# Designed miniproteins, single chains, continued (2), part 105

Each design is a single chain, and the fold is of that chain. pLDDT is the mean over its residues in the fold that is shown.

## One batch from the design tools (miniprotein)

Design m7642
Fold by ESMFold2-Fast:
Structure m7642 (fold): chain A 83 residues (1-83)
Amino acid sequence: GKEKIEELEEKFKEADKLLKEKRYEEALELALKEAKELGDERMVTYLRGLRIRYEHGEDLTPEEQAEVERGVAAMRELEEELE
């Protein structure tokens, strides 16, 4: 479905705008809503990682660091599929 890809691209643009404004909570809520409707959790995984980095900065536990790395990997995979 081409429509599903177009919807994902539009929601990514909305989340990117919120992230640029450092509105991580609003971006995460938007991604969670869209993941539920579209069945794609990769953006949620990415935003969870960004929120952990935002809240903890330099003091990441190994588990938190792994979540950040999973988020980056998930976003790269999704960006490659949307090219």
Scores: mean pLDDT 71

Design m7643
Fold by ESMFold2-Fast:
Structure m7643 (fold): chain A 115 residues (1-115)
Amino acid sequence: MKEYKIKVYDKNGEIAKLLESIAKYIQKVNPDFKVKIEYKKTDSETTYIEADSARAALTALGAIQEAIDNGKIKKVKIKFKTDDPELAERVLNAAKALQEKYPDLKIEVEIEPVD
């Protein structure tokens, strides 16, 4: 079984709720994949997401797109860990595509090496 972890920091838990729904769908389609969501409340207008992998970050970007369509987020920072440059590029390209589709969205991506 492969497990991915996403930590979400936002005011209302809306992104965490969307991620939980996506995680349930992923587990239904592929039972060997599990996405674990942790939610922490913050007073910041910026939604902060920490992903343990590039795949977890891609999952988070999908939830962000749904939240933008519902008018629920304006600023996002995503931090994720990977040693795979191809997966890192996929996350960066997905974030760029999202920002091009929603010009009023401020999105920042930070990549950290795996320890």
Scores: mean pLDDT 77

Design m7644
Fold by ESMFold2-Fast:
Order: C-alpha cells, then structure tokens, then sequence
Structure m7644 (fold): chain A 85 residues (1-85)
C-alpha cells in the first residue's frame, strides 16, 4: 500500500514539473529530455503496479490508468517542445 501512495504522489509531482517546464521559456532542450526520461520511468513503474492491482482493486487500477494517460500527454507535449527547439 505505501508503494502505491508513493507512486501516486511521484506521478502528481511529475505532472506539476511537466506543466512548469512547458510554462518556462528558460528550460533547455537538454532539461526537457531529462524530464521526459524521468516521466517515462514513473509511467513504467505505474504500469507494473496496475498489472498487479487490476484483479484485486479495479477502481484503484483505473485511477492509476487515468494518471498514466495524463503523464503520457505531458511527455508528448515535452517531445513537441524539444522538436520545436
């Protein structure tokens, strides 16, 4: 249970960082690439937890899937910003 709570808080923190990075024109492409890598790591960890959780607690699994979808959207926005730079 503590690992789920930590991953949820980490995902929320990463979402906030992705938004902040997109709002700040001083962020370099190198920094954006590092944020993309960090977000992809969190997404991978969340997907593993969802696979364990879906048969035991479908509601929590569905909530984590929505968080993953938002993280994936943020990552794609950062990828677009890197390509534009």
Amino acid sequence: MKSYEVLKKAADAVLSLLDAALENPGVTPEQLRRLIRAAEGIISALEKEINKLKDVNPKEAQELKKTIDRLREGVERLRAAVEAA
Scores: mean pLDDT 77

Design m7645
Fold by ESMFold2-Fast:
Structure m7645 (fold): chain A 87 residues (1-87)
Amino acid sequence: MHVDLGLVELEQMKRLAYDPNATKQQIEDRYYRFINDFLGRSSEEDRVPLLRLLADTFEELAKDPRTQPDLHPLFREWSEKLREELK
């Protein structure tokens, strides 16, 4: 699987994080879909880079002032959880 496909999905997730009309549930639904459908079907070689990319993206979103305030703790939690899976 190409890492560029993961980048497209993450860019869409960033768009939702910055969109004041997007709900927390829409972002959670997209995250679980990404984890279950995209990462679950990735080879082991692709899974590790994608998990790292996802963790880095969530860490960025947790610190980005453009991200909605209620989403900052959620993205921080997801980033920390994914980094633990990489250890």
Scores: mean pLDDT 75

Design m7646
Fold by ESMFold2-Fast:
Structure m7646 (fold): chain A 109 residues (1-109)
Amino acid sequence: KEKEEQKYKGLEALKNASLEKIREVLKEVLKENDIEISEEELELLTKAIYEASKKLDLSKKPEEVIKELIEESVKIYKELGGKLPEEKVRMIIEMLLSEVINNPEVLTK
């Protein structure tokens, strides 16, 4: 795909991102989309996405990597005691991935 390389850049930036950078981007994405979650839920979701991102297999197709990231993040978030509905968690992760794929530099500042 013509844009496949751009998707890999975003996913690679996420895999190499610090916990703090993921928190910053997630907080901004939530603010821009007028989504309110507690500070405790933000920390749990940030940690879940961070841990899932370190497990990414970039040898797979971008669509498969994205699916694995979403599923693993949801799983870890629930294991950490997260209380948000699964559909809301998936939506937030998809919004984060859209931002990271379109603007990989937000994680490499």
Scores: mean pLDDT 83

Design m7647
Fold by ESMFold2-Fast:
Structure m7647 (fold): chain A 100 residues (1-100)
Amino acid sequence: LPQSDIDAVRKLYESATEEKLKEILKYSGVQFYPEKLILAAALDKPEIVEKILKEDEDNFRHLLAAFLTFTALKQIGALSPKIAEVVKKVYPLLYKMIEK
């Protein structure tokens, strides 16, 4: 990932609040998908991450967005064991790709 994308993920992770998560969850569309995952992961909400990952699970754009998002979270040391376990459970292939 470009450093600018990693910096954007870090900034969003560090600024995460319950109010921001509640607000973003009202929106539907691939463009909101990374922010939903980052905020849910930052607040250590594995149940919300699971719900987000199960939304439109056949959508390749969502899978790609999830891969890039969790790769960035791992690079900044922000991927908690609880969140990693949910990714492994819901998307085993995605988890293997991030683990490398």
Scores: mean pLDDT 80

Design m7648
Fold by ESMFold2-Fast:
Structure m7648 (fold): chain A 59 residues (1-59)
Amino acid sequence: MGEEIAKELAEAVENKDWEKIEKIIEEIQKKFPNSKKITKEDAIRIAESYRRSLEIEKK
């Protein structure tokens, strides 16, 4: 997943904007139709991983 997409997912998860998370997943699916479908749970985990990496650097 691209850094830009991971950042958008992280922001949506932080704001608890589940509608935005769903739309980002749909955009990824439309842009990369050959890729395995990403579930909402997978997207949340990816976003959390990205956010945690930023937290470590922020400390």
Scores: mean pLDDT 70

Design m7649
Fold by ESMFold2-Fast:
Structure m7649 (fold): chain A 83 residues (1-83)
Amino acid sequence: MREVVIEALREALERARAEGAPEALILALQARIAYLEGDYEKAEELGKKAEELLKKNPELREEAERREREILEELRRRVLEAL
């Protein structure tokens, strides 16, 4: 199951990158992948970088959070389908 979640996040990351999503969202998705892979130091570093970018432009926070919520909801659906 963990491998399914990581693969789905990697696919979401590739799509977000191709769609020109905000750098903060790209970093946030990479942080989640690193966390799931057990690389907590990398996850914390990437998460901090994402937060710093969102502090510079608060408008991007709403877009990044909305897109991340959509990705996590799709991931939840795929996990349920993989039962």
Scores: mean pLDDT 78

Design m7650
Fold by ESMFold2-Fast:
Structure m7650 (fold): chain A 79 residues (1-79)
Amino acid sequence: FKEALLAWARGELDAALAALAPQLSPEQLRTAREIVEAALRELERKLAETDDTTEMVQLAFETTARAVAAIRELAAQSA
């Protein structure tokens, strides 16, 4: 189950990054990739600390949403 949540989060973040990549400079794209990897590492760590399925799902949605918002803010700065 935890592996499925991590796979879902990676898919969502990869999709968001792909959609926003054309709006990013090479430096911003590198930063966006770092945001993605940091978010996935944070989620993996937090999922290791709980066995509550509701908490796991909430952590996955919250961590993913926060990372997507950060990438969108980065893209907005390039406009």
Scores: mean pLDDT 81

Design m7651
Fold by ESMFold2-Fast:
Structure m7651 (fold): chain A 88 residues (1-88)
Amino acid sequence: SDKSKLEESVASQIVEIAKQDGVDLSQTDAYYIVKSARLAYYEALAEGAEEEAAIQHARMVIQAGLNGIFSESSRKQILGLVESYLKS
């Protein structure tokens, strides 16, 4: 599906960002981070949260999923990338 392909594209971009920090993040792990963030986002909206609150729930899931040593720059890039995807 188009949605699955978009999530795969976002996951691939996360893998490339991770490589900048020397972190070997698999495509599968990156995909599950994106998927988990999306599920948290929509669950928060379904429970009556406003969009910015739902984005904060997604951010928490992303931060928890990024196991390893990531630079502040890479973390900000990954968060911005997924937030842009969720708002689209």
Scores: mean pLDDT 83

Design m7652
Fold by ESMFold2-Fast:
Structure m7652 (fold): chain A 64 residues (1-64)
Amino acid sequence: APKVTVEGKKVVVKGATPEEASLAALGAARAGGRTRVVGNDVIAHFDSVEQAELGAEEAKKLLA
């Protein structure tokens, strides 16, 4: 399973397959994240730490 990490206002998903990256990006975007795919990683930027934590939880939910 890909590793989801919260880094302040940023969520990083590492080691995702293309399908997992799409699901993680969708989850983060639903929490208001601005998402970018970089290789096998997804990076999402948020306006607050609380939104980033919600984005990480939504990404984890879709990856479950």
Scores: mean pLDDT 83

Design m7653
Fold by ESMFold2-Fast:
Structure m7653 (fold): chain A 60 residues (1-60)
Amino acid sequence: MLPSVEEQKTIAKVIKLMEEGKSLAEIAKELGMSPSALSNFIKRNTGLSISEIREILGLE
């Protein structure tokens, strides 16, 4: 499903924070979400897990 403009902005912010070395818990806290809610949001909108995105970005 195509993400909304707001969801696309949230995804961009998540990726930026991951590139800055933030943990899943820190990103979730900044967005006002639980870590599980953030993980589900990313999977729903990108089709990728947090771990897969980290691997693509050259992170652990």
Scores: mean pLDDT 76

Design m7654
Fold by ESMFold2-Fast:
Order: structure tokens, then sequence, then C-alpha cells
Structure m7654 (fold): chain A 84 residues (1-84)
């Protein structure tokens, strides 16, 4: 499935920062600041957790999670959680 423009920008930014050797905490802060998403980083598990308020938004982020996993060779994971 093609990424939405929002998802493309988000996925590209996350991959870019990780490939530049930025910490997960720095990546999470950039996602909060630039995309307005609630995000937590777990550097030990190499996981970013993105919190969204509805299932339709969560579905648009599934391809972003897949992209980050594939682009990092499985070293980093994005989890999407619905909290409303």
Amino acid sequence: LPLSPFGLQLGDRVVQLLQQGRSLDQVAQTVRDDFGLQVDADSRQRTLTVYVDDASTALTLVPVARRVYQATGGQYQVLVRVVG
C-alpha cells in the first residue's frame, strides 16, 4: 500500500535520523516536535511507540512501521498504539 504524504514524511524522517546515528530519544523528540505525535522511545528494545487516538490514523502508520523495520534491517521497531 502506498504511504500517505504524512506517513512518507514521517517514515523518511525517522529512517534519516536513525541512519545518521541519532539516539531513539532524539528521534522521538523530533517526531513530537515536527509531527505532533505522542511518542515514547525505548532505547534498550530499539522501539518507538506512537500513540494515536483512532484506528484509522493507526492504519495509516502501519506502512511507516514496516518501512522503518525494513530500512534498518530489523534493528529498530515502530509500534502503533490506539489510546482513544
Scores: mean pLDDT 82

Design m7655
Fold by ESMFold2-Fast:
Structure m7655 (fold): chain A 92 residues (1-92)
Amino acid sequence: MTVSVEPVEVNIADAGKLVEVRVTADGVEFTVTLPYKEGELSEATATAPAGYTVKAGLVFIDGEVRGLPVTVTAADGSTATAELPVKTIKPP
């Protein structure tokens, strides 16, 4: 399985909100909403179209938002992982 993830931009003032992330798995595109948490590594699991399951999250560490690896599982149990590129935006 081939997985790619589009970069996301997050404002550090928005900790605790959900962030939309676009994922492509084997040419199938879908959007998942991921939690953004301050101060700890955390992951959430979301169910996507065609039996895909996505596990990922956004965390605030050392003054910056970091993406966790996005792991996609297909209905047949196949898995692939892609890194989530994150651009941190700070309020003025």
Scores: mean pLDDT 79

Design m7656
Fold by ESMFold2-Fast:
Structure m7656 (fold): chain A 80 residues (1-80)
Amino acid sequence: MEINSKEEFESLEKVKDAITGRIVPREEAVFSEKLKKAFGKDSLYKDEKGNRFDGISGLSIEDLEKHNLMKPIEEAVAKV
């Protein structure tokens, strides 16, 4: 699901996680204006092998930091 604005995201009670396709409450999701996607906070964590990535765009945590995408995602990860 592509969400074109933060206001559109905030108007939704539930959003589809762009990684898993699962419907999650908006409060358990983070919206990325840069990627125009919502993702569940759990999708931002390490995979079973310990690799960290957001999964949203298939980018690793290193790539997100390099392209200054880390701050919106880091906030979601840091709180859990």
Scores: mean pLDDT 57

Design m7657
Fold by ESMFold2-Fast:
Structure m7657 (fold): chain A 77 residues (1-77)
Amino acid sequence: RVREVAARILELFLSGEIGEDEEYSVAELAEMLGVSQPVVSRALRLLAELGYVEVRVEGGVRLYSAGPRTKELARLL
């Protein structure tokens, strides 16, 4: 489940459906994907550890964007 959601998040960035320079909260991604926030949070943690997403904290909210590895993969497609 978590790995499947991680793959779907990656696909959103790679397809250009969400912008590389755009930042998204866990709640926003959960709504877009139709999955629960805890599952999205775990998937984003995995992707951040692997360098596929970057995280920034603003006002206590974590915002996620495309990481270096995702940007490199997009260039290969």
Scores: mean pLDDT 78

Design m7658
Fold by ESMFold2-Fast:
Structure m7658 (fold): chain A 74 residues (1-74)
Amino acid sequence: SLPLVYAYIYATSVEEAERQRQALLDAAKRGYLVEAKLKDVPATESEEAQRDAERARKVGENAVKEIKKLQESY
């Protein structure tokens, strides 16, 4: 059986979310069985921080979907 990597994607910025996405995709391509889940970012009073968190959330959602599709292709 393949080693399991269990991870939560949690980011407050798009850059951080993309970094986590790339690391998990790299692990999956290297032969790890990756199970990734999106962890919600807490609500903030700042509209700017809220928009950044929403963009980061979308990157995280896409990462989870990409990992799932990659695993389904194996």
Scores: mean pLDDT 69

Design m7659
Fold by ESMFold2-Fast:
Structure m7659 (fold): chain A 88 residues (1-88)
Amino acid sequence: SLLEEAVGLARQAARLIRQKDPSATEALNLVARAIGLLQMALETGGEYLDEAIKALREAVELFSKHPSLQEAVELLRKAIDLAEEAKK
């Protein structure tokens, strides 16, 4: 499903962030929160989906100034697109 793919992409992004900048604790916490909210949306049939999208967007905003994290940003943006599509 779109939400399962979004969870997968967010998890990939979290792994890349931990690998390239393990000191980015605030952004890692936002991504972890987003993953939890996306999983809750999967289990509840769409509850918390807006909160998940918000958390993903906040993480993207924090990483926008990190050139070495652009791969993670791309994965998070794809996760946002899939979550937005799941709302339709």
Scores: mean pLDDT 83

Design m7660
Fold by ESMFold2-Fast:
Structure m7660 (fold): chain A 59 residues (1-59)
Amino acid sequence: SLIEQAQELAVEAARKAAADGQSLDDAIRAAIDAVMPYVGPARVEGIRAGEKEARRLLG
């Protein structure tokens, strides 16, 4: 689904930012930027998944 695709992209972006030594705020920003092309529930759920992953790794 589009929601699952957005969640996977956001999580991947957060993981990459963390692996690259970026801050928590930068990892969250990367997740948001990754799902910006999506709209509605897919964007919202993508951001939630990416933020959760960023906080798990860096929070």
Scores: mean pLDDT 89

Design m7661
Fold by ESMFold2-Fast:
Formats: structure tokens, C-alpha cells, sequence
Structure m7661 (fold): chain A 60 residues (1-60)
């Protein structure tokens, strides 16, 4: 469905964003301070990024 396709695209973008956060120690520290989530915790970090991306889409 279109909803499943959109969810998959959001997850893909969240994974790419998480990779960038993990690669940059400054971004990793900021992520942990702002979200309370360790970017090394893939499940929790992806959930936080998916939520943030959904909110950004609502504001477009």
C-alpha cells in the first residue's frame, strides 16, 4: 500500500541519517543530549528519527 511504501521510505531515510550521526562524534553527542537516546542503540535511535521525520512531513 502507499502507507507501507511511505513507511519504508521514512525508515530508509532514518537509517541514512543515523549512519551520519554515528560517523560524527559531535552529532552523536548532540543526538544523545536532545533525545536521551544513545545512537549506538539502533532500535531506539531509529524510532526517534522516524518520529522526527514524520513531524517534519506534517510541517511541509
Amino acid sequence: SEEEALAAEIEERARANLAQVRANPILARLFKKETGVDPADEEAALAALVEALKKRLENL
Scores: mean pLDDT 82

Design m7662
Fold by ESMFold2-Fast:
Structure m7662 (fold): chain A 49 residues (1-49)
Amino acid sequence: VEKVRKEVEEVRRTGTNGDAILYANTKGFKVNDDEAKVLQEFRDELLKE
């Protein structure tokens, strides 16, 4: 979970919000349930903007 969260934050630092959403969608389908939940929450926060 923490590793995935840090990777998502790294994408935010180097890319745009669009890149972060794409990264979260791509990773969400290939990770365990806990990691998928973290990615989904991150994606939801970006879309709520």
Scores: mean pLDDT 62

Design m7663
Fold by ESMFold2-Fast:
Structure m7663 (fold): chain A 82 residues (1-82)
Amino acid sequence: TDESAVLADLSKLLTEIATSPSESERFKQADLLSGLISLYNVTKPLSVETKLHLKQQLLEVLQKEESELVRISLRRALEDLE
């Protein structure tokens, strides 16, 4: 099933993490992303296809992120997608 609205919202958070010059702002967005993915995992699990798309985007963002605080939140989100 197409979860386009959820995918769009989570992709927007990933874009903010990738593009924001502020570490505190990237951390806020990464923490929110991680919390939302955890919430979906226990309430309404995302489809395998949506998880795959998010996992690919998240891996790209994580590889470019240099802040360990932000990376910890991103790794937690990545683990919750599997």
Scores: mean pLDDT 80

Design m7664
Fold by ESMFold2-Fast:
Structure m7664 (fold): chain A 98 residues (1-98)
Amino acid sequence: SDEVEKGFEDGYRLTRELIEQGLSAGEAVSLVREEAKERAVNGEISAPTAASMVLGAAMAAREAGDDATATNAASSVPDFHREVSDAQAKAGKKTGLK
């Protein structure tokens, strides 16, 4: 969906910006992963969109030359998607998101 595509772009841009601000690729990916989960739990994005943000972050890490962080982030996506889906289901859709 359009939102999943935007999620990838947002994850990539946020990760790149954090690396440019002096964070390691690993630190940047961890922060973007937490942001993606928070947005999904708050009902702002879907779990597939949050997973797509982590894929975008993995791409930014790879471009920064951290193949280990990129591979670990990408390979964690199925488990992250399940984790976020479960957390979102428990939290439910929050009122006032308009």
Scores: mean pLDDT 84

Design m7665
Fold by ESMFold2-Fast:
Structure m7665 (fold): chain A 81 residues (1-81)
Amino acid sequence: LEEALRAARERGEEAIREAAAWAQREAGMDPESALALARLLFDGVDPGNLNPPPGFQARRAEMRALRAALEAEVRAALEAL
C-alpha cells in the first residue's frame, strides 16, 4: 500500500509539472499560474472554457485519464490488503 501511494503521488506530481510546462509554453502563462492550472486540471476542475489555449482539451482529457488510473491503482492496492 505505501509503495502504491508513493508511486501514485510521484506520477501525479510529474504530470502536474508537465502540464504546468505545457501551459507556460503554449499559453504564455507565468510559472505560478501555470502550476495552479495544472493542479486544477489534475483534480478534474474545469477552470473555464472561453478561448482555451491550443491543446487545452486534449491535455485536460489526458489529466482526467491519468487521475482515474492512479485512483484505480491505489484502490487495487487497498483491495489486496
Scores: mean pLDDT 73

Design m7666
Fold by ESMFold2-Fast:
Order: structure tokens, then C-alpha cells, then sequence
Structure m7666 (fold): chain A 61 residues (1-61)
């Protein structure tokens, strides 16, 4: 492997944001969340869409 890993946060993709938006809607969250808000939840959960939707439900439901 490489000698050192870059000290960068993982990039959130538009596909991950769309997946989280769909998952939230499927779980009954119909609020118009911005891409930035959804990206923040994805970063908090290490880009895990399932964990991000559970966190979003715990805060917003």
C-alpha cells in the first residue's frame, strides 16, 4: 500500500446524496432537504446511507 494516506475527508457524491434523499422519503421524511444538509449527514456516518437515514430520522422525526 502507499506509504501514507492523504489527510482528506471522503468526498460525498451526488449519487450518495440522491440515495439518502430516497431512503429518507421511503422512511416517511418528506421535507425538502438541501444537498448540503444530506451531505453533512453522510459525512457524519462515513458515507453510510443506512446510518445517515437513521441519524436523520433520530433528529428530524
Amino acid sequence: GPPAAPASLPAVTPEQVAALRRAAAERGLTKPYSDAVLASYLRLTELDVEQAVELLLAVEA
Scores: mean pLDDT 75

Design m7667
Fold by ESMFold2-Fast:
Structure m7667 (fold): chain A 67 residues (1-67)
Amino acid sequence: MSIDQRAQQITQQSIQDLKTDYGLSDQQANSARPIIFSVTRSLLSRGVSEDQARQVAITVAYIRIQQ
């Protein structure tokens, strides 16, 4: 599977997590989509695990939404 395909899957999962586990609205969670994808893709290209990339991407997205 390509890095772009894996990054897309992790991005979709992360958006769902932001909504279900963090209580964000559809609008708030989807506003973070480009950031989550960019961060996830960058980390995967550097050999970071999918679980770690997802955790970092969610953290970055959540912090930016709070601003």
Scores: mean pLDDT 82

Design m7668
Fold by ESMFold2-Fast:
Structure m7668 (fold): chain A 83 residues (1-83)
Amino acid sequence: KVPEELLKLTPEQLRKLAEAIKKSDFSKENLDKIAEEFGVSRETVVYLRGLLLAYEAFGKLPESMVPKERREEIQKILEEVLK
């Protein structure tokens, strides 16, 4: 299930969070620190990490991972972050 908190992030918040995840070593400590720094749940950070890895692997976000209403916006942000 997609965290509602992730869907409520502004495009700028989503981009900054994705950039922080990309720069981390994805250890449990780093995921918790990123969650604290951005004031989001660990579940939101873990889910966004999954989206980043899926986009890297497949070149697109799976339809099952994000609602249609935000899929194009999220995909564009992740594409820009992963450049």
Scores: mean pLDDT 77

Design m7669
Fold by ESMFold2-Fast:
Structure m7669 (fold): chain A 96 residues (1-96)
Amino acid sequence: MILQREERITVLTEDGNEVTLEGRAEVENGELHLDVRRIGGETEIYVSKPLIFIDEEGRIVAIVYAFLEGDNLRIRATAIYDPETGELELRLERLE
């Protein structure tokens, strides 16, 4: 079974432009995948490769950073999958 979570965040750049990002987390074949896309606005983004690790509780964690061109603003996407409960969480956080 494929488990999915989607979250959106809209941020205002220093140039006064709105940018909307969408995070998408999927669990397929026991693997956690996390992607971040620009779905609104015109400011270019750079998306890091996911950092994937297992925490002390056996949960699979994926972290992706999105950087907005010409801005110090960063978005951190965090997906957490618990294989024992089948729960998938996705958070998008604005950073400085």
Scores: mean pLDDT 83

Design m7670
Fold by ESMFold2-Fast:
Structure m7670 (fold): chain A 61 residues (1-61)
Amino acid sequence: ALSEEQRQQIQAVSREALARVEAGEPLEVVLARMRARLTALGLSDAEVDLYERILRHEVAQ
């Protein structure tokens, strides 16, 4: 189970990634940064892949 502080950090990383794409940064650059930060926060590869799919889906709308 993740702590509340870790959950807040993960949410902040996700919000920053979406904001960067909305600001015109290339999606693949933003995804690489997001993956690195989520991995550093202790997320598994499967969890990081899930967040990548969520961001790709949000950008496609």
Scores: mean pLDDT 82

Design m7671
Fold by ESMFold2-Fast:
Structure m7671 (fold): chain A 65 residues (1-65)
Amino acid sequence: MLQERVEAAYEKGREDAKKGKSLEEITYEAAKMRKEMVDAGVSLEEALAISRAYIRGYLEALGEE
């Protein structure tokens, strides 16, 4: 389950980069995503892993490597 969520967040980050979203928007979305997960009972460690994957997907898509 965690791995699937991490992969989904990574792909969402890549897609958001292709849509032209700014790093500022991505940072706010990642913070919101993390808070929503923690509020829903997800551990902070898992929420951090998922939100970091989102940012990683965004940055890697910008680099295209």
Scores: mean pLDDT 81

Design m7672
Fold by ESMFold2-Fast:
Structure m7672 (fold): chain A 60 residues (1-60)
Amino acid sequence: SSQKAALEKKIAELTAEMKQLGAKFRESLAAGDTATAQEYVDKGLAISKEILALHKQYNA
């Protein structure tokens, strides 16, 4: 359905954003920038919650 297609697209976009945040987190941690690394962790947790909610909506 159109609704499921939209959910799949948003999940894919958020998953790609999560991958980018993971890379930035590792770079910040390697550089010893713990403050920036924590910002990426916090943003990643928010995106993870959103992805989980979208998956639940897709499977409802």
Scores: mean pLDDT 87

Design m7673
Fold by ESMFold2-Fast:
Structure m7673 (fold): chain A 57 residues (1-57)
Amino acid sequence: SGVGESLHNAFKAAVENAERGVVEEVESLHGTMGGTIRDNALELARSLVEERERAER
């Protein structure tokens, strides 16, 4: 429980930080490369959070 809870909180914080960071970088880089970075980062982060939530059940 403790390890899973700590890891889940870390991933949730990472998702929030990644989303904010990706938005800023997409605005800076722009174009196809920026879109790819955003999509890949958000999808990976969401997948990790979902996997953690499943593992905690």
Scores: mean pLDDT 67

Design m7674
Fold by ESMFold2-Fast:
Structure m7674 (fold): chain A 94 residues (1-94)
Amino acid sequence: MKKIYVDKETAEKIKKMKDGDKFELKLDNEENLALLPELKEGDVVEIVNEETNEYLGIGKVLSVDRESKTVTLEFSHDIEAPGIELLVEAVERV
């Protein structure tokens, strides 16, 4: 899976996001810029802190602006979204 690297401030912002939140990310580091020609709508990318290599979650690519070097992502904390939360709520009710 492709990785997008974010700075510390962006990483802290992402940690406060909810599943399904949309955000715009500028691809201004060398690793992200190398991915820009390969990124397409519907791609899923791992979001990683550039300093620590800490996994932050996944982003689904909603749009890519190659002129401004910006990507719009839909955030999720985990690769498996709806099934596990439904199972946890079911267990809490039993």
Scores: mean pLDDT 70

Design m7675
Fold by ESMFold2-Fast:
Structure m7675 (fold): chain A 95 residues (1-95)
Amino acid sequence: SDMDDMKLNTAYQILNISKTAVDNKLSPDQFINRLRQLARSSPPEEKSWIDEVIDEVESRKNTLSVEELAKLAEEVMKKLINDDEIVKKAEELVN
C-alpha cells in the first residue's frame, strides 16, 4: 500500500542516515543537518515523522554522543512507524 511504502522509505532513510553518521563519526550537528535535509526533500506526511525524530534528537544533542543520538532516532522512528515488519525490512535494506 502507499502508506506501507511511505513507512518503509521513511524508516530506511532514517536508519541509513543514522548508520552513516556513526560509521563516518559525524558530529551531532552534522547528523541533525542530514536529517533536516531529508525532511526538506520529503512529502508532507513523511516530513512530519522526520520532524518528530529531529525534535527528539535536537533536544538531546548537547548530552548524548552521535551513537546515542542515532539509537534515539531509531527508537523514535520505530514508535512513529508502529509496524515491526516494516522496520525489520528497512533494517535488512540498510545492512
Scores: mean pLDDT 91

Design m7676
Fold by ESMFold2-Fast:
Structure m7676 (fold): chain A 112 residues (1-112)
Amino acid sequence: SELAERLRQLAARLKEEYGAEVKTEDIGPGERRTTLTYKADGHEFSVVLTEKDGEVTLEFASPETIAALREAVRAGASTPEQLREKMRELGYPEKLADFVAALLRELQALGR
């Protein structure tokens, strides 16, 4: 499907630009799970994308990623760029802030 191809391209870009680990598993007919893992400054951040029948479900598997996103949004961040800046202001590692902002930007493009 077009969505499956876009997800592969998204994962490939994040792997190339940030060094994220990509693992793709076929879990059933028309069902695929892609795990993106990013390691920075001793921290590990993971997100799981489950594709089924042309739909995508997103799960943030890292407690640090979930906490960072929650704090930045509560601080008023509404765009990937604002999220990156707020995460840095809150003391999160620059590489984490950059990776999370890039991931959200890619996901926004996918939903268009």
Scores: mean pLDDT 76

Design m7677
Fold by ESMFold2-Fast:
Structure m7677 (fold): chain A 71 residues (1-71)
Amino acid sequence: QAGIDALADLLKRVAGVPEDVAREIAETSDTVENILKKLEEISPEAAERFKEWLDRMTQGGRDGAAALAAA
């Protein structure tokens, strides 16, 4: 449902995988670890893009959320 659709859309945009592939990964993977594993099987570059996005979300989640709340 909504979570799967959002994750598939995110994978398509961030990792650069086709929509059908992104949706399949989102539907069959229930953890970030499994998502990364599937992306690495398809494209190591796509997995690196997703890792980079996760790192940015982790780093930006503390500083970025504070900056957004202050804006």
Scores: mean pLDDT 71

